# Designed miniproteins, single chains, continued (3), part 74

Each design is a single chain, and the fold is of that chain. pLDDT is the mean over its residues in the fold that is shown.

## One batch from the design tools (miniprotein)

Design m10726
Fold by ESMFold2-Fast:
Structure m10726 (fold): chain A 68 residues (1-68)
Amino acid sequence: DVEKAIDEELERLKTEEGFSDEEVQLIRDRVEQALAALKAAGIEVTPEMARSIVRQVALALRDRRARA
C-alpha cells in the first residue's frame, strides 16, 4: 500500500529525525505532487518508490534549511 508506506516513512521522519508537524505536512504535499506527476507519465508507483521519494523530499528540505 503506497499510502501506508508514505505514512510510515513520514512518522519515522517525525519521531527519529525531528521534523516538525508543519515540515511533515509540507513533505507529504510535495510527495503527493511527485506521485501525481509519475502517474501522469504512466509510471506505476510501488511502496518502495514512495518511500524513496519521501526520503529525497526530506533531504531537499534539510538542504534548503542549511542554505537559508
Scores: mean pLDDT 79

Design m10727
Fold by ESMFold2-Fast:
Structure m10727 (fold): chain A 67 residues (1-67)
Amino acid sequence: MTEEEWKEAEATLYYIGGFLAMQAGDYETAAKWFKKALEILPSEEVKRDLAEAYRKAGKFEEADKVA
């Protein structure tokens, strides 16, 4: 696996973790995982999910900065 492939796999794992946290109602953890995924690989989908996680966690200022 190349460094690029490893980064893609790492970002995917963080994204999956965030998605599972969203389903569990743990929005603060979801935002943390989505932010890590975004820092590894920029993605409009992850950015939107991060903004949603921030809004559901009551972090409206952070959501506005991402969206």
Scores: mean pLDDT 80

Design m10728
Fold by ESMFold2-Fast:
Structure m10728 (fold): chain A 80 residues (1-80)
Amino acid sequence: SNIQKKKEFYLDVLEALALMAEHYLGLSEEQRKEVEKILEDARKKLNEAKSDTEINQVFDEAVKKLNEIIKKAREEEAAK
C-alpha cells in the first residue's frame, strides 16, 4: 500500500540521516545513544501510524529531534 511504502521510505531516510551524522559529524557516545533512541521511537510510531498525516507527523518530529542533536554537536565543535 502507499502508506506502507511511505513508512519504509521515511524510516530509510531517518536511518541514513543518523548514519551520516554519526560517521561525518563526530557525535559523542551520548549523542549517538540519543540518536538511537530517536530512531527506535520513530520505528515504533511509524509501525503504529494509520494515516499519511500520522506518518508525516512522526517523520517531522524525528527529523526535528535529530537536527537538534546535530546543531548541538556543531555548536560544541565551533566553541573549541
Scores: mean pLDDT 84

Design m10729
Fold by ESMFold2-Fast:
Structure m10729 (fold): chain A 76 residues (1-76)
Amino acid sequence: EVRVERRTIDGEKPAEILVVEAPRGQLPEFEPPAGYAGASLTLERADGRVVHVYAFTPGSKEEAEKLAREAAAELA
């Protein structure tokens, strides 16, 4: 089963984080909104679950990559 959690980071530069849990070997793609930079990162858990993290921000691609890494670090 695919499970999706969507989070918005409020502020002058609102950002969105999507955390998607999907079967191994599947990577759903999400397009960033117009004017947003996007980054994604995939984690495999010890229990065999696969977690995909997507970050979208009106800032730079580096900022999107940082947000994705920070969200992924919280998931261990």
Scores: mean pLDDT 71

Design m10730
Fold by ESMFold2-Fast:
Structure m10730 (fold): chain A 84 residues (1-84)
Amino acid sequence: LAEKAEELIRRAEEAVREGDYEKAIELAEEALRLVSTLDDEEQRRLLPRLLRVLNEAAASEDWELSLRASMLAIGVAAELANLK
């Protein structure tokens, strides 16, 4: 599961670099579902990367994509806070 989550995050990071924010959000949503099932150590490692992807996607010119990314980023930030 960790390897699959990491691959999805890597693909989401690539999608952001290509400006494909819709694909980045879809990959980040799938990765978040997997990361949430991992142990705290793996979550501490992977959630910050997801947060960066979603923050970059939130800068999208498409307001619907920006809103979706922002809502997901809030969820990721909450999960990170709960690991302390």
Scores: mean pLDDT 82

Design m10731
Fold by ESMFold2-Fast:
Structure m10731 (fold): chain A 80 residues (1-80)
Amino acid sequence: SAKEAAEKAIEYAEKAIENPKDSEALSDAGGYVGLAIYENEDEKKKELALEYAKKANEYGTKGDAKKAAEYLKKAAEAAK
């Protein structure tokens, strides 16, 4: 479910925030954020989560893994 995927995304995002060099945790967080957005039927939650996921991607491409993980956590919380 969207909620279960979002809870897993939060778990991995928190792990990535604590250790920004854990690229596997960051990748897992991103995957579960995507699943939570896909499974969510609330359009407002989807749009908010997508905006946070977009910010996570922007920070990730700039090499700011900690900010990327923080925004993935926000995306996951929005998708609950």
Scores: mean pLDDT 86

Design m10732
Fold by ESMFold2-Fast:
Structure m10732 (fold): chain A 70 residues (1-70)
Amino acid sequence: MIYVLTVSGLTPEQAEEIRKLAEELGLEVEVDGGTVTVRSKDPEALVEFARRVAERVGDSAQFTVTGELA
């Protein structure tokens, strides 16, 4: 199972910072304007990513988590 975390409500600058953070954690990342989507087979990696994103952008970001069978 692949876990998908979507972070929205970001500025382009915040999205770039968050993309670099995801790459540092070894996560697959895609950026579309103010939205960053991260995919991982490891749910703990997504939790750590979400924690670090929240530390940087606080309550300004919206988080959505889904699962894919691929």
Scores: mean pLDDT 77

Design m10733
Fold by ESMFold2-Fast:
Structure m10733 (fold): chain A 109 residues (1-109)
Amino acid sequence: GEEAVEAGRRAEEAARRGDARGAAEAALRAAEAARKAGDELGAEAAEAGADAARAGLEGDLNAAIGGLLRGIGVLIELELNPEKRTEAAEGAAVAGVAAARAGLRALPK
């Protein structure tokens, strides 16, 4: 669980710096850590966020929004199902949302 939480913190730090690529890479590490811990739901959220970050860097607004909404959907599922709320799931979901936010900020105006 701790490895996913640490990856989540790195994704938030990258996002705070405006580094969408770094946030996406940290989110993918969080997804790997979540899967290693047996948490597919958290891994899915982190991967959706990484996809959103890449879409934002490529100028694809619809794909970036879609990835953010998928990540938010996982957070809602964790709120409604406390038995699925593991440290790995929470860390990976945080990483995913951070990466998606960084991607939206990276969109060309």
Scores: mean pLDDT 81

Design m10734
Fold by ESMFold2-Fast:
Structure m10734 (fold): chain A 67 residues (1-67)
Amino acid sequence: KLEEAKEEAVDLLVLGGTPREVAERAVEAAAELLERGASREEVIRRLEELGISREDALAVVHILEEA
C-alpha cells in the first residue's frame, strides 16, 4: 500500500546514492503532488529540484502510482 510504496521508493533512492533524509523528503513531496492530481512531469520536475535524477524520479513516480 502507500506506506510500503513510499518505503520502497526511499530505499531505491538510497541505494542510488541519495541520503535517506533527502530521499524521504523527495518521496513525501512526490506522494503529496500525486494525491493532489499533479501531472507526472510536474512531479518529476519537483524531484529534479530536490537533486533526484530524471531516471530515479521516473522510478519513484512508477512505484507510487502502483500503490
Scores: mean pLDDT 84

Design m10735
Fold by ESMFold2-Fast:
Parts: structure tokens; C-alpha cells; sequence
Structure m10735 (fold): chain A 88 residues (1-88)
């Protein structure tokens, strides 16, 4: 799961650099799902994938969906900090 998540994230970045934002988005969505399953939704790699999903939506001109993913990323960042404080 983790290794597949990293592979999908790298492929997404390759397509983003090529300007194929729709294909990049598909890979970032797969990476996010794999990271959530392997590591949990508050893990730095899952949060990074949310940021890349948002960036891909902005490149496609879907600013409303991009903002939704940015808000979700910020919520997961807050939750990650709370979990770190509780863990000691």
C-alpha cells in the first residue's frame, strides 16, 4: 500500500509537469486513498496528496473543488497536530 501510494504520487507529479492535469488528478486521488489506507488520513503523505489534488483542480479551472480540498488539507493538518500533542 505505502509503496503503491508513493508510485502513484510520482506518476501524478510527472503528468502535472507535462500539463496533463486530468491524468495527474487521477494518480493523486489513488495516492491519497492508498496513503489513507496504509498510514491514516492525518499522515503527512496523505495531507501532501490533498494539496496536490487541490493544485490539479486549480490547473483545470475548478476553483470551487480546489478550495474544498484545501480546507480538508487544513483540517487534517490541525487534527495531525492534536494527535501529536496527545501522543506526548
Amino acid sequence: LYEEGVKNLKKGIEYLEKGDYETALKYFQKAYDLFVEALGETHPLAIKALGLISKAYRKLGDFETAEKYEKKRDEMLKKSQELAEKAG
Scores: mean pLDDT 82

Design m10736
Fold by ESMFold2-Fast:
Structure m10736 (fold): chain A 55 residues (1-55)
Amino acid sequence: MSIEEILERLEALAGRLSPAERFELGRRLHEALQSEDTKAALEEILAWAEEVLAA
């Protein structure tokens, strides 16, 4: 999966998150962009967001 595809999926999921969850998403995205392995960090964020919405 490309970085673009991961970001597109995260944007779609963000609309379903609470304000607190959206804040945490933004914080995690900011950290991922500073990571040496941005793609892996974004994949972890996507998994986290999917788990939050499945709970």
Scores: mean pLDDT 81

Design m10737
Fold by ESMFold2-Fast:
Structure m10737 (fold): chain A 55 residues (1-55)
Amino acid sequence: SAAKEGAILQYLAENGITDYRDLSDEQLKAIAERVGLSVEETRELLERLQERVDL
């Protein structure tokens, strides 16, 4: 969980993304593949991260 959260935050930072709602479907798929989650699970995790940490 924490390792997957870290990998997602790193991807967002590397691509200058501050709001997960700005992510394209292709970027969501890329993150999902990197962390080994479905696109839906990745979106849910991004929503939780956005609430806990101001990206």
Scores: mean pLDDT 74

Design m10738
Fold by ESMFold2-Fast:
Structure m10738 (fold): chain A 63 residues (1-63)
Amino acid sequence: EELQRYAREVNAKDLSLEELMAEIGRILRRVGHEINEWLLKEGKLSPQVKADYERDLASEAAR
C-alpha cells in the first residue's frame, strides 16, 4: 500500500540505500526480540523492557 509505494519509488532512485536501511532495521529488531525473549526466560528482563516487549508482542498479535 502507501509504504510499499513509497519504498518502491525511492528504490527506483536509490535501491542500495533504502534496501540496506530496511535490512539493517529488520536485523536489529529481530536480534533485540531474541535477546529480550532469552532475558525474559531467565527472569532478568527489567520491568520497563519487559513492558515494552509485551507491548510489541501485543501489537504484532493484533497485526
Scores: mean pLDDT 65

Design m10739
Fold by ESMFold2-Fast:
Structure m10739 (fold): chain A 83 residues (1-83)
Amino acid sequence: SRFDALLEEARRKGREEGRRLTREVGAEATLARLEAEEAALEALLAEAAARGELTPAVELLRALLEAYREGVLEGIREVLAEA
């Protein structure tokens, strides 16, 4: 399905970015950046949901963000296994 394809794409993009960043700045800095970006996005999504804005899209966006997060963590693990 289109949604499954989007989740796969998000995870793949996350893995690529996680690998790239971990090689450039290390695992700790990559994870800190991911956590900061996630906190900022979750705050915005929670605000939109509380106002009744984007309610159907908020759940989809959270699923995409989770897939991306899983990808980034996989990318970090792959680079650490090489080092």
Scores: mean pLDDT 81

Design m10740
Fold by ESMFold2-Fast:
Structure m10740 (fold): chain A 64 residues (1-64)
Amino acid sequence: ALSPGLRARLEALGRRTGVSPEEILRRLREVIASNDGALADELARELGVSPETVERLATGILVS
């Protein structure tokens, strides 16, 4: 299960960008599964965050 802090972060990003928190989570899981920096960069651009932020969010999912 996701930590409450990570869930709140995804919900905040969803409200800011119009992307659903469920879609953000799905795409973060794809980044983890593929180990592809290009997917992380694409998601970072859509969310308006740095690629390092996407990597931190992905790490949060792995340790949840």
Scores: mean pLDDT 79

Design m10741
Fold by ESMFold2-Fast:
Structure m10741 (fold): chain A 68 residues (1-68)
Amino acid sequence: MDAGLEEAIREIEEAKERALKVVKDEEKREEIERLTEEAIEALETEPGALKRLRIREETLRYLEEVAK
């Protein structure tokens, strides 16, 4: 398994957990879980390292924003 891919998935999962601790709205929680799942699937299927980096950065930015 790609060590960089494993790290990216772990960071996204940790950010998701942090967001879900502060977000109490059920619809928003479902959105966070869905978008996170879609991002992880995209990371696992994307062969390009730069595209994977972009997916990781965009997903983490979204999760950090909703946690504020």
Scores: mean pLDDT 80

Design m10742
Fold by ESMFold2-Fast:
Parts: sequence; structure tokens; C-alpha cells
Structure m10742 (fold): chain A 84 residues (1-84)
Amino acid sequence: MTEVIARAIGLLLAALGDLWAGDGAGAAASLRALAEFVRETFGEAGQPAADYFLRAAEAAAAGDAAAALEYAKRGLAAFEEVVE
């Protein structure tokens, strides 16, 4: 579990750093990788978190950092519910 949390947080921090730097494409790539990782690790239970991270990636790719942050926060909340 610790390694799963560390990987997820690492991908999220990479995405947030890219958003801060104005790299929406880089942030979108990290958020898509995070969504895939969560879905692969938790299956259907991870799907709500993965869906939010995919929406965050779409917003980041569109240059909407505010929407990307909002969806990423919702994804993190759903992820925390799964990992206990």
C-alpha cells in the first residue's frame, strides 16, 4: 500500500508542478498516467478517482488550470476513500 500511495502522490505532484510551470501538456500526461495507475491497481473501485483524474487531464490539456486543480482535488478525495 505505501508504494501505491507514493507512486500516486508522485504522479500528482509532477502534474501540479507542470500546471504551476504552465505546461498543460505535461500535466495532462501525468494525470492520465495517474488515472491509468489507479484503475489498474484498484479496478472498478478506483474508477471514480480515475475518472476525475482524466477530467483533470482534459482541463490541463485545454489550458484550464483552475478546472484541472478542482478535478484533481476531487480525484484525490475519491482515491483516499479507496486506500484507507
Scores: mean pLDDT 85

Design m10743
Fold by ESMFold2-Fast:
Structure m10743 (fold): chain A 56 residues (1-56)
Amino acid sequence: EIEAIVAQGAAGVAPLVDIVLNSPDGELRERAARALVALVGSEAAKAALIAAGNAR
């Protein structure tokens, strides 16, 4: 569950990024993106997604 990942704090960032980029479920991706923004803020969330998308 996304709520359990958010409860991990900084350790939850990588799994949330993975869900946003790789999940086939669009609603789960939206939920993970919102949770990531809530956890680290919009700028840091965007930077993490860009970095992960560029890194193989």
Scores: mean pLDDT 73

Design m10744
Fold by ESMFold2-Fast:
Structure m10744 (fold): chain A 66 residues (1-66)
Amino acid sequence: MKFLVTVKGDVRSAIGLALRLIGDPRLEVEKIGENTFLVTVLGDEEYAKAFFEELQADPRLEVEEV
């Protein structure tokens, strides 16, 4: 499952998200813009769904399934 994640705030918010994403061995992360990340979930479907719901709950993030 792949997601396009864009941070609507400052670079500080983008850095926080990047540290969260890079620290997870079940995620493959590509930085495609200053505040935009392409995230591939390598875990199971249950983990992918929970992760997507976590990101969508943050009002500072734009999240799209690709």
Scores: mean pLDDT 75

Design m10745
Fold by ESMFold2-Fast:
Structure m10745 (fold): chain A 120 residues (1-120)
Amino acid sequence: SAAAEVAALQELALADPEAGAEELRRRIEEAKTPEELRDIALVILGVAVARLDTAQLEEVQRRAREVEARIEEYRAANPETPEEKLEALLAAEYALIAAEVAGDREFAELAEEIIRKLKE
């Protein structure tokens, strides 16, 4: 199942960040749908969040509000955008913030790649 694949990939990325990042990069390149990109973004978010302390989580929550506002602006400017693509963009933007706050540059770059691919 997709949920089992996401859980296994998150476990790999937590246990071996280098191997996890390589597998995530491969899956981003092979992804054909917004739903696949959303699931990859949720793995990046989960890994980053697992490393955050309380103060860092509060920073992520504060920045998340700005992201939510930007996604609503994007929705208003692009009313024809499928909901699945907006959900994937939101997940990827959350993953980017969490990775940046965690100091995980490689995972932040993977989240940026998901955002770029979704905006094509």
Scores: mean pLDDT 86

Design m10746
Fold by ESMFold2-Fast:
Structure m10746 (fold): chain A 74 residues (1-74)
Amino acid sequence: SLAAAAQRLRDALIAIAEREGHEVVGSTATADEAAQTASATVVSVDRETGTEVRLSATVLGPAARAELSAELRA
């Protein structure tokens, strides 16, 4: 489901923030069945610099192919 895709996307962004050593301070996950989209946003703080970092991503249904594959290459 798109709701499950949004939650998986949020989990992935949280994992990325935590691996970068950032403290996660907020997250949202939204699914829009009419638009066939699932989105997530994670707000974190870089513990070394105190800089706020916002990560966001959207996947498109029905394939649920992640735009993340182009934007979050490490």
Scores: mean pLDDT 75

Design m10747
Fold by ESMFold2-Fast:
Structure m10747 (fold): chain A 68 residues (1-68)
Amino acid sequence: EFEAEVLLALGEIYMAIANLDEKRGDKEGAIESYEKAIELYRQALELHPSPEVEANLKDAEEKLEKIK
């Protein structure tokens, strides 16, 4: 599905941004990007359940919890 695929791709982009921000010591930027990725992955799952998206969501949630 086009919409779910776009949301997954955007979530992956925000995960990459968050990882970069975290490596640079930008905790605030990393938190914002992880939160955005979580939002996008949740929307993708509402449109089409996927084990891959569920795994990405769980990873994003775990990373956000560790950085807070």
Scores: mean pLDDT 83

Design m10748
Fold by ESMFold2-Fast:
Structure m10748 (fold): chain A 73 residues (1-73)
Amino acid sequence: PVPLEERVVTVHVTAEDDYDSILQKLLDAAEAARAASPGPTRVFIEVVVDPDASGELALRAAMEANRQVKAAL
């Protein structure tokens, strides 16, 4: 079996973020993590939501980012 690298990338969601900005942050983080990897990599994106930010928007954006990433494979 080829060794699988695991990489954790943290994305910060603030009260100033909207759905589109959160989605873009997540997509950019996933792409950057893949581009930085020399081989097969499992990427975990840790989403840190500020207390005054919308957890609902963060969840919706994360679900859409996951859908788009899987569709591109």
Scores: mean pLDDT 76

Design m10749
Fold by ESMFold2-Fast:
Structure m10749 (fold): chain A 70 residues (1-70)
Amino acid sequence: SLAEKLEKLFREHFEEMVPETALLSEEEREELLRLFGEVARLVEEGKLEEAREKYRELGLRAAELIERAK
């Protein structure tokens, strides 16, 4: 599925896409990967409004974790 392909791509290239994630714990990185998987699933299901809201949640959580890690 598209969601599985996107999650795999993001997992394999996470640090290249968001270098600051190198500062995060494995648990925090897995949390962000899970949220990204949820966004990808919503996009695949055509739930674009829900996907946008979930993507905002992902961005806010990533910013919080990265700021905390500094």
Scores: mean pLDDT 76

Design m10750
Fold by ESMFold2-Fast:
Structure m10750 (fold): chain A 79 residues (1-79)
Amino acid sequence: AEYKVVVTGLNKEKAETVAEYAESLGGKAEIIEGEENKVVVTGLDKEKAEQVARFAAALGGTAEVYEDGKLVKTYEPIK
């Protein structure tokens, strides 16, 4: 299965931290800057995608996990 994580609600510094973490796990991360910063992570398995999503939520972001193009889980900010 192909997993994608979309993270929103983080400032630039925290978005970069999430991107670096995803890349350290062997994924690809793209930061889209705008009124709201978005991080798109691809290339990870399910376990690693969920690790990135939980990490982003811990930083105050919202993380949506997609499996084969379908939204399967949303992690809401926990702080």
Scores: mean pLDDT 82

Design m10751
Fold by ESMFold2-Fast:
Structure m10751 (fold): chain A 73 residues (1-73)
Amino acid sequence: SVKEIEEETKKRIEEIEKKAEKDIEELRKEMEAAGVPKEEIEKRIKLLREITEGVILIVEGVGKLVIEKLEKE
């Protein structure tokens, strides 16, 4: 069912976003405790957010391809 694929894709994206935010906050605290300069912490967090956005785009793209296949066949 197209609806099931859409719901599963949305749920996976929400899980990815939630986990990424939690991991970022934990990493921030660990890096601050380790005495890493704030500028370096912000650079690494920015990169992690960009990676997360890339993963979300891949998940969305795969979901769209599956839906397209189900609609055509």
Scores: mean pLDDT 84

Design m10752
Fold by ESMFold2-Fast:
Order: sequence, then C-alpha cells, then structure tokens
Structure m10752 (fold): chain A 111 residues (1-111)
Amino acid sequence: SEKKKRDEGIEYMHLGNLYFSKKDYEKAIEYYEKALELLPEDDPFRAVALNNLGKAYFKLGDYEKAKKYYEEALKLNPKYSEAWKNLGEVYEKLGKEEEAKEYYEKAEELE
C-alpha cells in the first residue's frame, strides 16, 4: 500500500541516520537512497532525505554532490533553513565566502 511504502521509506531514513551517527557515511547514503525509492514524489520527507544525502556526501568531501542534493531539497522545500545553512557550508569549503554568507543569511531569515 501507499502508506506501507511510505512507512518503509521512513524506516530506511532512520537506518540512514543511524549509520550517519556511526560515521559510516557510505551506508548512510545507501539507506537514504532506498528511502527516496519508497517515498512518494510529493512526500515532505523527500526534502529531508535529500538534505541528509547532501550531509553524508559533505562528510565524504564530495562537495559537488552535497551541493546537488541540498539544491534538490530546496527545490522541494524552499523554506528548509537547515538546507540553506548546509549549502552555505559547501560554498565555504569551495572558497566562495560571499555566496556562503548569502546562504547563511537566507537560513537565518527563515528562522
């Protein structure tokens, strides 16, 4: 059922979070991707899963993939303050301090 697939997707998000907390970022990515396969396209948890994928890639030093997933999360939820902050952290790592500042200010604006 639709509800059962969504519930399973949320369970995979929790597994992703567990492996992220263990610093097993590759397994965290695997489980977040499984969550996205099960979550409906209009599910608000998709933005959360995409943001968490971005965070895992950021921890692996893949700033281009981190940026991509944060931008995808923000397309689904433009008010996602954490994703704006995370995008700012990517731009700091890329040496783009002025752009990073703009994204941090956007995150603060959203409260």
Scores: mean pLDDT 90

Design m10753
Fold by ESMFold2-Fast:
Structure m10753 (fold): chain A 63 residues (1-63)
Amino acid sequence: SATERLRRQLATYEEMFKKAETPITLKSLLDGARMLAELAEKRGDPATAQRARELAERIEKAL
């Protein structure tokens, strides 16, 4: 389902964040997490949207 794909994408971004070593990689992940949050919100998946926003906040703090 679309919801399963969004959750899988979030998990992928979480793993990429753990391995990110450069500001360029972190900024790309931040953009991805923000886009994922917006997409999840539009699809009516507030739980995934909230988790994606929390990931974006953690990435911002790492920058």
Scores: mean pLDDT 85

Design m10754
Fold by ESMFold2-Fast:
Structure m10754 (fold): chain A 58 residues (1-58)
Amino acid sequence: SAARDELALSLSEEVRKVAREVAEKLREIGDQMDEAYALAKETGKPFREALLELMGKG
């Protein structure tokens, strides 16, 4: 029905918008995790300490 089609379009647009925002934030978190892992390997520090060091940097 037309009402269901309108709801589906609105929901699809809303979900796509939210999904983009979440994906962007997750990508940023992923980048920080990768940097923390690299720093931990380079310095011999525990991953947790490397992560906190990077978080304190921002």
Scores: mean pLDDT 76

Design m10755
Fold by ESMFold2-Fast:
Structure m10755 (fold): chain A 57 residues (1-57)
Amino acid sequence: MEEVQELLQKALEYSRKAKEFLEKGDIEKANEYYRKAQELVDEMVEAQSRLNRELAA
């Protein structure tokens, strides 16, 4: 449960940093942070799926 919330917070932070780098014109760093955010979202979906399966009757 705590893991999913932590992953979500990190994904939001990476998305925010990606936007900041994009506004500065640093496309390479912006893309890198977007990829990191996407990886965390994928990991969060997997963790949420496992948690939902355990929580389901």
Scores: mean pLDDT 77

Design m10756
Fold by ESMFold2-Fast:
Structure m10756 (fold): chain A 62 residues (1-62)
Amino acid sequence: MEKLEQAQRYLDKAEEALRAGDLQTATQYLQKAAQLLQPLSGPEAEELRARLQEVADALARA
C-alpha cells in the first residue's frame, strides 16, 4: 500500500532527524507519518504506529 510506504519513509526521516538533534524536523516528519497512518488499519499499520510511538517517546525524552 502506497501510504504505508510513505509513512515508513517519514518515520525513517524522523528517526534520522532525531539522531542529528533536529527535534523540529523530527516532530514535523512524525506528524506527517501520524496523519498518513490515521485512516489505515491492519497489522502493518499497527506496527508503524508502534514505531511512531517509540519516536514520540524519544522526542519527549530529548
Scores: mean pLDDT 82

Design m10757
Fold by ESMFold2-Fast:
Parts: structure tokens; C-alpha cells; sequence
Structure m10757 (fold): chain A 60 residues (1-60)
């Protein structure tokens, strides 16, 4: 369901945010850029699913 997909994507987003913090601490610019691009993709997908299903998205 859309709710299950949104939940999965939010869990992946939290994982990427943690990895992003790690990449910043390590100074890994390439990894930071990769993570930021993936976060953008997930945020857009969550918005799309929210609009299609009427399920509100939490503050990110």
C-alpha cells in the first residue's frame, strides 16, 4: 500500500541522514553528494505518494 511504501521510504531516509552525518564528519565529499541526491529522490517520491493517496507526510 502507499502507507507501507511511505513508511519504507521514511526509514531509508533516516538511514541516509545518519550516513550523511557520517560523511560530513569524515569529509567524504563524493559520498555527501551521492547521499544528498538520493535524499532528494526519496523526498520527491514521498511527496508523489502523499499526493496520490492523501496520506500526510511528517516533517522531514
Amino acid sequence: SAEEEIKRLLEELERLEREGVRAVIEGDTARMQEIQARIKEIEERIKELSEESGIPVPEI
Scores: mean pLDDT 80

Design m10758
Fold by ESMFold2-Fast:
Structure m10758 (fold): chain A 68 residues (1-68)
Amino acid sequence: AAALDAAERAALERARRALELIEAQDRPPSGKELAELLREAGMGVTGTLSKEEREGLIEGLRKVVSVG
């Protein structure tokens, strides 16, 4: 309530969905595969993510989901 508004809560739900889709894969997703999973979760991503961007994003998603 004080720390999260409706938009931030919606973003948390999208992050949770994205993380679940990523972790449901039987192997680590490629940059293209990760971008497709993020779009499926309702997150707008264009093109292919670098290795550093993929690792940072997945770590960020885990932190957001674990705290929210």
Scores: mean pLDDT 70

Design m10759
Fold by ESMFold2-Fast:
Structure m10759 (fold): chain A 81 residues (1-81)
Amino acid sequence: MEAEIEAAAEAARRAAAEAGASEAAQEAAGEAAAYAVLFRAAVAAGDRERAREYLRKEAEHAMQLLPFYVDQALKEREARK
């Protein structure tokens, strides 16, 4: 699990950086990805309390990415015109 968490966090941070996200957005992306892995593991284990906790933390970090996602969506729409 540690390797999976580390890989997911690094991949998310790298993808955000390549997309031009701020350092804060890169960190938020990595943390959200790490909690997403923990959430899936808790669900697989049937641990409802940990699943709820990890999903909440994933959502909190993902909310910090909302401005970045909006900017990316707008750029994609303009590129498709």
Scores: mean pLDDT 79

Design m10760
Fold by ESMFold2-Fast:
Structure m10760 (fold): chain A 68 residues (1-68)
Amino acid sequence: SEIERLLEELERLVPEEALPYIDRLREGIKNKDIEAIIDSLVELRKLLPEEALPLLLELGKLVEKYFR
């Protein structure tokens, strides 16, 4: 899955405190929980280094497409 590939790439780039939000995002996508997805993306954007932002943006686009 392209989504899972991007999640694994983010896990390698983020601080340890961001890992729970990646797990929440993964479960939100699996369960189609839009609130969990949005909340996780908002928190990840605050915690991620600048170099990881393009990956987060790409993940957000794929998730939006997944729910259409």
Scores: mean pLDDT 81

Design m10761
Fold by ESMFold2-Fast:
Structure m10761 (fold): chain A 78 residues (1-78)
Amino acid sequence: ELEKLEAERKAKLDAITPEELREVAKKYRELGLEELAKLAEEMAKLLEENTPEAREKFLELLEEILKLQSKLAQEELA
């Protein structure tokens, strides 16, 4: 069950569209997470460029999102 969902999620990540990232950004804004929303929108633009440089920048922004999510979780829990 979970293993199949993880494999499908990985396949979807490889084929993720800018539209899907903009939907994620909308969700972040609804939660008041403006920095995460901004990063998701930037990632959508990088996917539209579809260049090696854009892919490298995309991975950098993904790392920033993960760090920011971790920071927000720690601030909430002290």
Scores: mean pLDDT 70

Design m10762
Fold by ESMFold2-Fast:
Structure m10762 (fold): chain A 68 residues (1-68)
Amino acid sequence: MEEAEKYVELAEKSLDKAEKAREQGNIPLAKAYYETAISLAQKALELDPTNEKAKRILERAQSLLDEL
């Protein structure tokens, strides 16, 4: 479904921004982007519970947020 794919793409972009913020030492900004990626990935899974890419983004964002 097109709407779920849009949320997956937005979640990926948010995760990428979180990683860049983390690399720059901006931990508060990285945390905000990881939380945004989690929210968007969860929304994608509400629309399509079988979306493997959304599941992987959610797991990755949660894992990295826990390391902060």
Scores: mean pLDDT 85

Design m10763
Fold by ESMFold2-Fast:
Structure m10763 (fold): chain A 56 residues (1-56)
Amino acid sequence: GRELAEKVAENPELEKKAQEHERELLRKYLAGEISPEEASALSIEFMKELLEEYES
């Protein structure tokens, strides 16, 4: 959600990785490979994984 995106945005390296992943999800969505719900869920999971790796 928004709180995860704000935490990611505080770190330029994590923000860059999140933006790259979002572009990939958008390409898949436009190709009809994933639904909007799937894209949202995958985006949230990726941000969680980035923060967990950073905090470890």
Scores: mean pLDDT 77

